Designed miniproteins, single chains, continued (4). Designs and how they scored, part 71

Each design is a single chain, and the fold is of that chain. pLDDT is the mean over its residues in the fold that is shown.

## One batch from the design tools (miniprotein)

Design m14455
Fold by ESMFold2-Fast:
Structure m14455 (fold): chain A 78 residues (1-78)
Amino acid sequence: MEVVEVRVRVYDAETGELVLEDTIVEEAETVEEALEKAARAAEELLRRELPPGDYEVELTFRNLTTGEVLTGRFRTRL
């Protein structure tokens, strides 16, 4: 069983202010499934917690079994 941690940091795109920071842990039989679950949970978190606006999102995925780290940053409109 693979365990993936996602650190979510969201910045207001206009001000650069950190508006949301959270950590999500997901488990699956494969790394691919755990990453998909974690990404989906992060998307649901953003839609639930943030008002409509323009944001910069940073996701740091850490495989807690292997220690591998992947970081992605993108701009989104909610």
Scores: mean pLDDT 80

Design m14456
Fold by ESMFold2-Fast:
Structure m14456 (fold): chain A 77 residues (1-77)
Amino acid sequence: MDDYSSMTDDQIIDMGKKNVKKSKQSIKQGDYDSFQKYMDKSEHMIKTLKSKGIPYSKYFDIDIDIGINKIQAAIQK
């Protein structure tokens, strides 16, 4: 279900991008608790966009960045 029903698609996408950026900063600082928090939020945004039928082309960069951040965090542990 869309917990962000009051937000526009562009606002959800922007929030996803901000959460991915924060997760990357958390990795650089060794803050894995904040990293997990922002990753969970970003993945929830992807699920919300999919539930709304938004074309994947509008948010695929967020999904790719989530994958890259997971790999980077695993290597840095």
Scores: mean pLDDT 78

Design m14457
Fold by ESMFold2-Fast:
Structure m14457 (fold): chain A 85 residues (1-85)
Amino acid sequence: MEKPADPTRLAALEHAFGREFPPETTQEEVDKAIKEYMKQRLEETLKEARAFLERARAEGWPDSLIAQIERGIKLIEEKLKELDK
């Protein structure tokens, strides 16, 4: 038997995705939806972070701040690679 998803988790996902999940939605479907959501958010954050890095470089920001942005980008890239497994 498929295990039904937690109602609190479903409500959070419905709010985050802007769509309804049926009461019969399985935990596996919820886990897949969470993974897809995290991947989409990380991809968007990566795009924004890369644009910010290019802007910071163009405006001659301090090397210490540029290094912080570069570290953030690497962490997002690593997390995306982990989610692709």
Scores: mean pLDDT 73

Design m14458
Fold by ESMFold2-Fast:
Structure m14458 (fold): chain A 100 residues (1-100)
Amino acid sequence: MLEPMELEDEFIEKLEKVMGEYFEKALEYLEKAKKLAEKGEDLKKIEEYVKKAEEYVKKGFEKAKEEYPEYKEKIEEIERLVREALKGAKELLKKKAEEK
């Protein structure tokens, strides 16, 4: 009966308002990791930048759970998905650096 996408959009908008600066920092570090991977640079540096992005994502989700405790379970579910996506991105960046 529900439109899951519409509920998800409202929830994501709320997360963006609380997590905006943390997501910006996470994206900044992912961009740095991407540039290193494109140059075939140090895999350890790429991993360090991805870890920094993961740290900012974690801080943002902690803040979101504080601001919206009613969405705690949903926030934790999204956090799990984002962490999995970051793990995948890290593996792709490492593979790209190895081939370049």
Scores: mean pLDDT 75

Design m14459
Fold by ESMFold2-Fast:
Structure m14459 (fold): chain A 70 residues (1-70)
Amino acid sequence: MTPREAVAQYKAGLEAQGAKVLEERLEETETSARVELVVEKDGKVYRIVAELEKVGGEWVFAGGSLEELP
């Protein structure tokens, strides 16, 4: 799966659960990618970050965070 496909799938899942995607950003290099989403759900705003790395030609999840914004 490419980083762009991962963003599209995650966004679709959030929207299916009633969340609104306010911002999306994908930054990638040949071997790493960072996905950042700002979403609103149930009156709260969250910042979601996912880090991906390319290992052996495959994109794999390397880490991430979920933060509630004030």
Scores: mean pLDDT 78

Design m14460
Fold by ESMFold2-Fast:
Structure m14460 (fold): chain A 93 residues (1-93)
Amino acid sequence: MEEERKELEEAVEEYLEKNKDLLTEEEKKLLRETALGLLKKERGELNEKEREELKKLAKEVLEKLIEIRAKKTKNYEYLEEAKKKMKEIVEEI
């Protein structure tokens, strides 16, 4: 569990370093907060209010990741499909 948190934090930091030119400090903070929230959800540590806050945060982060991928690949046609998948993922939280 501490090990899972460390692995998640390392994965997030690796992603942030690879995309540091595309992310603001605020966006990096949102991504880190979302990752921590998802870990807490998996552990069953979230109440209803915290789960709703995580849904909002996850939506904001996923929208930003979709934009980053579109810019990096220059494939804007996938945006509608990706947004639909994002909505499904957020509803699962």
Scores: mean pLDDT 69

Design m14461
Fold by ESMFold2-Fast:
Structure m14461 (fold): chain A 84 residues (1-84)
Amino acid sequence: MSSFGAVLDEEEMKELASLKSNEEIREFINKLVGKEIELSDEDIEFIKKAVSDPKAGPKMYLIFVISENGKLILLVIPDYDDLF
């Protein structure tokens, strides 16, 4: 598997949450991770909801894992961890 990721600061999270189209969000994320990834509309909606959550801290970690069969696994870790 290959893995890559990006850290979103508060300004970047606000910018991403303000984007209107999935194409704009995909381009923004591709610039942050430094490579082109084929995010599904569901992946984009998940990221958008995470960055617009009022419980999100001053930064967020996006981790992308591509499995051997090409399946994209997205892990979102906020700086403010509500889970643990």
Scores: mean pLDDT 70

Design m14462
Fold by ESMFold2-Fast:
Structure m14462 (fold): chain A 56 residues (1-56)
Amino acid sequence: ADELARRVAEEHGLTEEVERRVAEGMHVVTATIAALREAGLPEELRRRLLEAHRAD
């Protein structure tokens, strides 16, 4: 799930925002979901990431 989260962040230009949140103590998956939501990207991206996290 962590690798998927980092890839999704990179694909959507959110890597810096995600890394900032992680540096503040947020888990990378949670940071990526928050960044995707704030950027107004489709819920399906967040749901895919959450399902991958549950499968780990």
Scores: mean pLDDT 76

Design m14463
Fold by ESMFold2-Fast:
Structure m14463 (fold): chain A 115 residues (1-115)
Amino acid sequence: MQELIDEAKERLSSSSNPLLALNEVTAKAAGITFEDSLKITTTLKYLILTGELPEDAAKKIVEGDENLIEILSQKTGVSKEKIVKFFKTRAELFKELVSEFPELKNYAQLFGVDN
């Protein structure tokens, strides 16, 4: 994990789009494709925007909300196991990165990372 955290820090520092870079690192760490990571994040944002999912859906998924995991799996076509791995990996990365990248705090809180 530490090597992936170090890679994430380097990518965030050098990227013109740090959230996209974070998606690439998270996908690699979670063992899913970058395409699947984009399907997860774009579908989540859309379902929150339309009111189909609550604003704290990402936090609840990290906490193991099976109903939200099932909904997102059905809407994206990505397996429940991959969705859980993605969200847990993203939360772990935010926990390590938020101290050095304070601009990520709002995003980290959405995943249940309280600091």
Scores: mean pLDDT 78

Design m14464
Fold by ESMFold2-Fast:
Structure m14464 (fold): chain A 60 residues (1-60)
Amino acid sequence: SQVIIKDENGNELGSTEIEGATMEDVKEGLKLGGTEILEEISENKILAENNGKKVFVEVK
C-alpha cells in the first residue's frame, strides 16, 4: 500500500510503499511516533498532528 503524507495546503511532504499495510497499521505507527490522530476523513484518509503541525495521511 502507498502511504502519502501531505500538508494542510495539499503539498506532498513524503510518500512510502509499505506492502500489505492497512490504515490501522499506519495509525498505530503514527501514534507510536508521537503523532495524534485528529479526524478520520475516510477509510483511506486521516488528519493528524505532530508537534503542532497538521498533516493529511492517505493510504492507497
Scores: mean pLDDT 81

Design m14465
Fold by ESMFold2-Fast:
Structure m14465 (fold): chain A 94 residues (1-94)
Amino acid sequence: APPLSEEERRRIEEKRRELLENREALRERLAEYEARREALEAAGDLTVPEEEALEMGRVAVEYGLTLAVEKYLKEGDLEGAYEAILRAEAVLAK
């Protein structure tokens, strides 16, 4: 495989910085979603408002993509990290 360009490496570094800054906030929001789901299950009501379900889904996706990028960077897989960033941007742009 061809090596990543300097521009692609710079984009990875910029996106890594953004994701690391947001990681803790996303983790807290995901934990809040899990607590909410458990409370609804305990009450015997699995019905969640559509807007709330969509927002929690978005937070879960953002957190999962953050972990994927971090994993690839730790493994030295810069190409995998770059593709994960492109997937994150494509999902979050909708």
Scores: mean pLDDT 66

Design m14466
Fold by ESMFold2-Fast:
Structure m14466 (fold): chain A 98 residues (1-98)
Amino acid sequence: METVELAERYRKEGKDAIALLLLKTTVRMLEPEAEKGNKEAQVELAFSYLLLGDIYDEAGRKDKALEYYKKAVEWAKNAGTPEGKEIADRAEKRIKEL
């Protein structure tokens, strides 16, 4: 999703506040669709949570990063897609490294 890609770009530029705002807005928009069983929304939601975890981990906020990585794993597994599996594997690896 274009908004998630834009958020990752802002994160790499050090514009974490903008990246966080975009990702939190994306999460809010995707949650109703993901809860209805939309697999594409579940994958995008999982990826958004993974990126939120990465931002908080890089900021040294390990507890917050853990919360977001766990949400990424949950939604990624619910999707049951190859893309979801990759996100779940990435988030689980990040959790082990915290």
Scores: mean pLDDT 82

Design m14467
Fold by ESMFold2-Fast:
Structure m14467 (fold): chain A 100 residues (1-100)
Amino acid sequence: MTPAQLYIAADYLLEVAETDPERAKEILREFGVKDPEKVLEFVREVRTLSLEEAKQKAKEIALSIDGANPENVEKLLSRVKTLEQARRLTVFYFLAKEQE
């Protein structure tokens, strides 16, 4: 998936994980995700995090990805101003990690 597709997927999952988890799992399988249930569990966890906790988790996951640039990660995190942005970025990095 492209980075743009991962961002769209992250936003969609944050909206539908609570309202239609079965459809969310189908979409994750269409995107080649091997364990959709793991992704939905993570999305539910992210919904419980504060802005600072979500940013910290996003950083940890991003830095665990092969070839991650720490400067680019910090730059992206510095632009995150809202809880919704932090949650989306955290789910984005988790989906990127799951594509490895």
Scores: mean pLDDT 81

Design m14468
Fold by ESMFold2-Fast:
Structure m14468 (fold): chain A 63 residues (1-63)
Amino acid sequence: SQMDYEAQASRTTAALARELLSPPASDEERRRQGAAVVRAHNVLLETGDPEAARAVLREALAA
């Protein structure tokens, strides 16, 4: 179902964030990390591809 798909995507996004994010050094960095996670989550919902989501999150963290 759509709800099961979104729940699975949310769990995958949370796992990617735990894998790739370091604790933020500032409130600004925390906000930037939050925005990156939202972008990665949207990519995951659109593509169903965790590797595409991981790539977006890595790119955002390299900035």
Scores: mean pLDDT 83

Design m14469
Fold by ESMFold2-Fast:
Structure m14469 (fold): chain A 72 residues (1-72)
Amino acid sequence: SAVEEILKAADELIEAVENNDFEKAKKAAERIIEAAKKLEEDLKKSILQSLYDYAKSLGLEDTAKKAKEALE
């Protein structure tokens, strides 16, 4: 399911950030964005907004921009 993919990718994102592997973090975030597009609109917006806030807090500017663009 899309939810299972998001949870798995979120775990990989957190692990990558803790290991300072920002290339892996970007790939995990992109998988979250793609899976979120398959969700109901309100749930999609909640997940993408959370990803945007998290990416922005980490200085992952390109990832934050992609999450924000996916909200459109």
Scores: mean pLDDT 85

Design m14470
Fold by ESMFold2-Fast:
Structure m14470 (fold): chain A 91 residues (1-91)
Amino acid sequence: MKYKVRLIDTETGKLVYEGTAETLDEFVDLLDQAIAEASKLKSARIEIESSGSVEEIVGLTLRAVVLAEEAGYKVEKVEIKDNKIVIELRK
């Protein structure tokens, strides 16, 4: 596994979506799906894990932020730790 995304409903603490991919192209599709699932929630946390380069991690972070804002969310927090990105969202 090279990429992983998790979506957590921060009001309930429940994991509502999880996906893994071996390629960046497959992962971009999973990330789009995770944000579509997030659109059903008032408050959400997106966790992304990537074994890719710094440039790839930055690119994935920017894509997730843009898609979340387009879905009507405010991005409350973005945190990058090693190979993990955490984005906290609220409507």
Scores: mean pLDDT 81

Design m14471
Fold by ESMFold2-Fast:
Structure m14471 (fold): chain A 68 residues (1-68)
Amino acid sequence: SPEDLRRRIEEVRGRIGSVTERIRTLADQLVAETDPSRRARLEAEIQRLLDEQHRLSDELAALEAQLK
């Protein structure tokens, strides 16, 4: 039903929001970090979260297309 699709869209949007906030927090930490090893860890975690955000955005687009 359209209502079930809207609930799933809301859930995915919530997950995107959470991932975006985590990326922002880690990016802020990266700007302040001077240790190369810690910077590399932060960059790797940010990249992992960006990949997750991309997957969630693709899922959102597919769900929104179903509402048409």
Scores: mean pLDDT 89

Design m14472
Fold by ESMFold2-Fast:
Structure m14472 (fold): chain A 90 residues (1-90)
Amino acid sequence: SLDEVKEQVSELFNQLIEDLKKAKTEEEKKEKIDEFIKKLKEVLKDLSVDEAGDILEEVMQKFASEFTDEELEMIQLALRKLLAELEKEE
């Protein structure tokens, strides 16, 4: 269900928050974001691009305050690339 997917996406965002707190360099942060995106792709693979986009926007709004401005820019760029990839696979 969409609610189950939202819970899984929220869990991945919580994991990313913990991973980024432990990351000491921008390179480590980028690696953690890349890992997060790979896991998101698996969770979102059976959804339409519109459904995936709506879930990501809703969950991102909930967690935005947990990230620095620099981290948010990296995450937003990575999410935009993910949605573009999902559109090509649809």
Scores: mean pLDDT 84

Design m14473
Fold by ESMFold2-Fast:
Structure m14473 (fold): chain A 74 residues (1-74)
Amino acid sequence: MSPAVLRQKMAEAGKALREKNGKGSELVIRGASETVKYLGKMVEARAAGDKEKAREYGRKGNEESLKLEEEMKA
């Protein structure tokens, strides 16, 4: 209990520092991961000749990028 409480407080302090000093890093990692995922699917759809799917995946990738931008802007 006591060691777990200390670990919890240290973890919370570390997360607070990341959110204050490295907030962009966490948001960028998450948003970039989702954006890359959809852009990859767009490229695969284009290679397969499926223009409609490529457009849809591209749109979703753009939406994830815009969400990241909005979260960083707050």
Scores: mean pLDDT 67

Design m14474
Fold by ESMFold2-Fast:
Formats: C-alpha cells, sequence, structure tokens
Structure m14474 (fold): chain A 73 residues (1-73)
C-alpha cells in the first residue's frame, strides 16, 4: 500500500508541474498532473489524503504541498 509520504512527494511534483511552488491549484488538477508524470494513482491519492488531513482543502498551494512532503519524510 502506498505511504502518505510517498504520495505527498508525488503530489508535490504534480503541483510544481501544474503551476510552480508559489501557485495554488485544485487538488484534482495536481492529481492529474502527477499521474500524467507517471506516478501511481494510489500514491497520489495517499498524498491528497495526507494534505487534506493536515488542513488542506480542495485547493492547495505548491508551497504548502512541498512543506507537507518535507515533514512527511
Amino acid sequence: MASPSAGASALSTGIKKAGGIGSEVPVEEAKKAAIERGESEERVEAGIEAVKKAGGGDIISGKKAAEGAKVAL
């Protein structure tokens, strides 16, 4: 099963591709971008769940996602 830390890293990569670290993107767009990069859907969904649990909503900033991925490591 995919770990939250691995998923958060995959999601961070998707956000950087979609708009960069300073941009806010919908969670669904970040998920789509990460999957198009070759990340597994299971890993990306684990990352989305971790971000939502940490106070993220339907829109996450690239900075917040990168910070979450760093802490989850």
Scores: mean pLDDT 60

Design m14475
Fold by ESMFold2-Fast:
Structure m14475 (fold): chain A 94 residues (1-94)
Amino acid sequence: ELERVVERALELIKKLVEALEKGDLIEADYYDAMLRMLSSVYPFFADSRSPLELLEKIAEYYEKQGDEEKAEEVRELAERLRELEEERRRREEE
């Protein structure tokens, strides 16, 4: 159950990252909204206010499962997303 929810969250965040890389802000906002809905439904994500906080919880989940490879993949995705969000914020200030 929880494993499938974690996999779904990862898939949505990967699509969010892809949309941001393409500059498709409508698709990015769509995936962000889907992630917010997922956080509102599942207690595991209830305290996560952003996709970056979701990735932090997902990385901790995989570490606790002993899946270091998946945990590292999630942290690499978080780094990529953080860079894209900083670039978006920089553009919004102009």
Scores: mean pLDDT 79

Design m14476
Fold by ESMFold2-Fast:
Structure m14476 (fold): chain A 69 residues (1-69)
Amino acid sequence: MTAAEGAELRRLAPAVAAALGVSEATAFRLLAAVRLAEREGIPLREVAELLGVSQSTVSRARRVLRALR
């Protein structure tokens, strides 16, 4: 990730954490993993398994990330 992208994800993490009912650390990891998965072509289902969250949680995080770009 670029420095600007990392800063944006950190700025978004508290709001995403509140919206999804997860910790800020989990929200940041989720946002970073979704961004990487989109770049590498990794399915969101695999991201959900790797992070130990539901597929719906990953999908909601991706929607938030896309809406704020």
Scores: mean pLDDT 75

Design m14477
Fold by ESMFold2-Fast:
Structure m14477 (fold): chain A 92 residues (1-92)
Amino acid sequence: MEQAKEYAKKAAEYLRELAEELKRKGAGQDVIDKALEAADLAEKATSVDKEQAIKLLSEAKKKAEELDRVQPHPLVEKAKKYLEKGIEALKE
C-alpha cells in the first residue's frame, strides 16, 4: 500500500504538470480536463481501500492512454509508468 500511494502521488504530479503545460500552449479544454480528471483519480486512490485504489488507478491509466493517443507528451509517458507501478504494487 505505501509504495502504491507514492506511485499514485507521482502519477498525479506528472498529470497536473501536463495540464499546466497544456494550458500554457493553448491546448483544447477537453484535453486539459482529461489530464486533471486522471490526476484527481490517481490522487483519490491514495485515500481509499486497496480494491477501490486498483479501480481508480486503472481508470486514471485509461484516461492517460486516451491522452497519449490525442496529445503525446513525455509527462503522459511518465504518468502511465507510475500508474502501472501503482497497480502492480497493489496486486502484490
Scores: mean pLDDT 84

Design m14478
Fold by ESMFold2-Fast:
Structure m14478 (fold): chain A 78 residues (1-78)
Amino acid sequence: MLAELAELVRRAIERSKAGETEMPPEEEERARRLEEELIAQGAPGRPEDFAKQYAAEEPRLPEIVEELKKEREELAKK
């Protein structure tokens, strides 16, 4: 679950960089299911908190959150 969510988020970031804000329907539905399940388990809503909490289970999360921060910084500059 965590690894799949991480991959979907990373792909969404890549899509965003290309000017696309919509995920493919199948990936969007899968991401929504995973997000809903994690939230039901008490996962934090902030990406930074989420990545910190689950870094031991999914080491890629901190890197993904770092990319999110980079993208937010890019948007802030524009």
Scores: mean pLDDT 68

Design m14479
Fold by ESMFold2-Fast:
Structure m14479 (fold): chain A 74 residues (1-74)
Amino acid sequence: MIEELKKKIKELSNILKNEKTAEQMADALEKMGASPELVEEVRNSTTRKAVLIVIGEVLRLIGEIIDLELKEKA
């Protein structure tokens, strides 16, 4: 659970570091099994907007980790 979320965050971080265009980011997201809706939104975005969408997904996953940590350590 938490380990899987951390792995996804690392994958998204690598996408942000290695991919330079919205299309490349969308292709990488599709390969990692991201939702079709997320992939389509990124693919149809400008590069700047695509980066922000991917950052938003990282923040969402961090929020899930925090929620799980609070439930497990409470």
Scores: mean pLDDT 80

Design m14480
Fold by ESMFold2-Fast:
Structure m14480 (fold): chain A 82 residues (1-82)
Amino acid sequence: MDIDAILEKIRASLPDLIEFFKKRGLPEEEAKRLALDIQLGLAGIVAGVLKIELKRNPTPQLEADLARVQAEIDRLRAQLAA
């Protein structure tokens, strides 16, 4: 699993998700919150997969990848709490 590529794709999706929800008639702030919530859900799924992989084959690289995804989750949670 290439965590850099996955995190980049998740981050890159934010403006497209916001635009999609705005076109559906959501106010900008609600569109932003929903887009961030979707990103948080995706990052959570990635973290879950990494936790399963780490239990099966613990490696320093998987531990580092999980820590990076967890840092992204923490940033997204902080943005949603603001």
Scores: mean pLDDT 83

Design m14481
Fold by ESMFold2-Fast:
Structure m14481 (fold): chain A 96 residues (1-96)
Amino acid sequence: SSLDKQAQAVIAKAQETIARIKQFIADNSDLLTDQEKADLQNDIDALQSMIQDLQSAIDNQSPEKTKTQLIVQANMVLIGAETTLALLEKKVQEKL
């Protein structure tokens, strides 16, 4: 279905965002505070939980309303994670 394709696209983007956050932490560990690392780890955990919820909704053929609500929530989590990453990327660049 169109909703399943949308959910799969969001899952793919979330997986890419997790990989980017993990790489950013690895590359910049000495430049990040413990709180900034914790915030990034919380974003990874939120994205992983969201991937699980979306995949479960696809696999179980959940109602369209449920899939739509999860896609909306997923996009909000993605925006939050991408915003946090962008702000920390800028902060790290200013330290170099």
Scores: mean pLDDT 90

Design m14482
Fold by ESMFold2-Fast:
Structure m14482 (fold): chain A 75 residues (1-75)
Amino acid sequence: LAAEIASLQAELAAALAAGDTTTAAKILNSIALINFQLGKLQAAIAAYQQALALNPNNSVAKANYANLQAYVAAL
């Protein structure tokens, strides 16, 4: 999982350099999910926020972000 984040960060850098914000947002959503699985809640929140900044109409990212915020608030 941690090694997977490193690979995704490299892909994110490439997507951003290419100006592919749709792919970058998808990669950020994947990074957020893995950070959540690792218990890195703030890193997961930050990654979802970045994904939504690049693609605000991404319904999957919006739903996942809302669910994560609710989970964190319940702690």
Scores: mean pLDDT 79

Design m14483
Fold by ESMFold2-Fast:
Structure m14483 (fold): chain A 90 residues (1-90)
Amino acid sequence: SPELKALEKVLLDYILGVEEVLEKLRAGEISADEAIAQLEALTARTVAELQALRDASTDPEVRKLIDESIKALKEDTAKAKEQIKKVAAE
């Protein structure tokens, strides 16, 4: 399905974006606070893109997967932020 491929691309772009932020943090190029801000911005942008894809789709399977993906992204971002804060406070 073209819609499923579009969803997979958005999710892959998000994963690569997260990896880039964490790599910059590990390299000392950005602070923990800056990494958290960049992850929040990336998540907000990705959620908006997923919502647009959901609204354009008439496929209930695609809409369901997008809704599940948005929930997972929000949970993963929250966990990543907590972990960064914990490591920075050490």
Scores: mean pLDDT 87

Design m14484
Fold by ESMFold2-Fast:
Parts: C-alpha cells; sequence; structure tokens
Structure m14484 (fold): chain A 80 residues (1-80)
C-alpha cells in the first residue's frame, strides 16, 4: 500500500540519519545520544504499528512524528 511504502521510506531515512550521526558526531555528546535514542524509539514505534496493522491514521501520525524529529535534530545539530 502507498502508506506502507511511505512508512518504509521513513524507516530508511531514519536508518541513514542514525548512520550519519555515528560517522560524523561525537558519540560521547549527551545531545547526540538523546537524539539517537529518540529516533530509535520512534523507528521501533513505526515498525510495531506496521506489524500490528494499526490504523492508517496512526501510521501516518508516526511517520510525521519521525520525519519531524529528524528535521528538528538536523536543525539543532547544525545550528550549534
Amino acid sequence: SPLEEEARAALKEADEFLKELKEKEDPNDPYVQKIMEEIKELKERVKRALEEKASPEEIAKLIIELESQITLARMWLWAR
């Protein structure tokens, strides 16, 4: 379904962002650690929603939340 494709694209973007953080940022920075933890938690919530066949509205909300957190994290990291 189109929504499942969007969810999988968001999960791939999250994986790429987590890899980026590991390669480019200081792993001992508490802010980097917090961002990685928050993105990992949202990624797992999206995966569970897909597995449990959650409503399209719930899946869409989780995708938006994950994409928003990645965007905000990028802005905060690159503004510091």
Scores: mean pLDDT 86

Design m14485
Fold by ESMFold2-Fast:
Structure m14485 (fold): chain A 111 residues (1-111)
Amino acid sequence: SVRERLRLAARVVELSKRLLASDDAAEQLRLAEEILELLEELGAPQALLDRVRAAIEALRAAPDDEAAHRAVKGAAGDALQWALRQIVELAPLTELDPELQAALEEARAAL
């Protein structure tokens, strides 16, 4: 449903913001893996899915590498921007509960 897609997109926003605020490789990896699963369910563009997968692989291979940390934050930034646009695009197509209304206000303010 549109409402379910909005909830998944809002969760991508929350997890991406948490990843961007984290410098812990183990937390970044767990968040990135959950973001990837949600993006796959949402049917995100292949280029975004590939970027997130590549960042996960780089971080797994070298958890102390600053380049791997930058790559996963870059991927999370792309996921965040895509999810915010999905929220704005889908919100007019359904009735919003208070949590989804808050997610829409955040998305409009961030874009």
Scores: mean pLDDT 90

Design m14486
Fold by ESMFold2-Fast:
Structure m14486 (fold): chain A 93 residues (1-93)
Amino acid sequence: MRAAFESLPEEEQRRWLARQLRELAEWIGRQQIAYEAREFSEEELERLRREAEERQPVVDLLVEHKDLLDEEETREWLARLAAEVEAEKAALA
C-alpha cells in the first residue's frame, strides 16, 4: 500500500487521498447515525473495531500527506456529510 502510494505522481496521490477521505467521512457519518438510533449490538461494536483497525493505514497516510489535500474541497465534503447526517437523523426521528 504505502510503497505503491509513494510511487504515484502527486496528482494521482491527491486524487487517491481525496477519495479515501470521502470514504472515511461517509463511514464515520453512518456510524454516527447508527449511534443516535442506539442500534449497536456487542457484535456490531466488535465489527466496527475491526473496520477501524483495517482503516488505520489509510488514516496514517491521510495524516502524513494532509498537505496534498485541498482545504476548500475538504471543508465542502465535511459540510455536505454533516448535512446528510443531520437529514438522516431527522428522517429517523
Scores: mean pLDDT 71

Design m14487
Fold by ESMFold2-Fast:
Structure m14487 (fold): chain A 79 residues (1-79)
Amino acid sequence: AMELTKKALEAFEKGDYEKAIDYFYQALLEDPSNLDVRKAALEFFEKILTPEQFEKVKKLLNEASRTDNKELIEEIKKI
């Protein structure tokens, strides 16, 4: 999870938003309860998503973390 998060941040820094998104999804799917991964992903998504899309992502991440339900991470990909 942390290795994927680091790759996501490196891709974001290089302007490769598509790869950054993919790496964040992979990191969240691997460990949805990891607070460091969730924090980094939320900061990234807040910058690239609309406020409406971001609120949906935030709710899904909070519920996935609370229930350890990886299926909720897959719902984020549909947004």
Scores: mean pLDDT 73

Design m14488
Fold by ESMFold2-Fast:
Structure m14488 (fold): chain A 68 residues (1-68)
Amino acid sequence: SMVDEVAALLDRVEGIIRRAQATGVLTDEELAELQAAMTRIDELLARMSPAEREEVYALWDAKLAAAA
């Protein structure tokens, strides 16, 4: 589903951010991957129903809670 695709993209974004925070450096390749993932998430969110967007937001909130 589109929700599952966004969940996978969010996992990739989280991984890139964690590594960049640990090293203080974001490589050009990682920046390009981050930008591509964020663009794809925006495209998917624009095509989603309100219910699917709420499911994505719930997944995001769960990730933030786990990181705290």
Scores: mean pLDDT 81

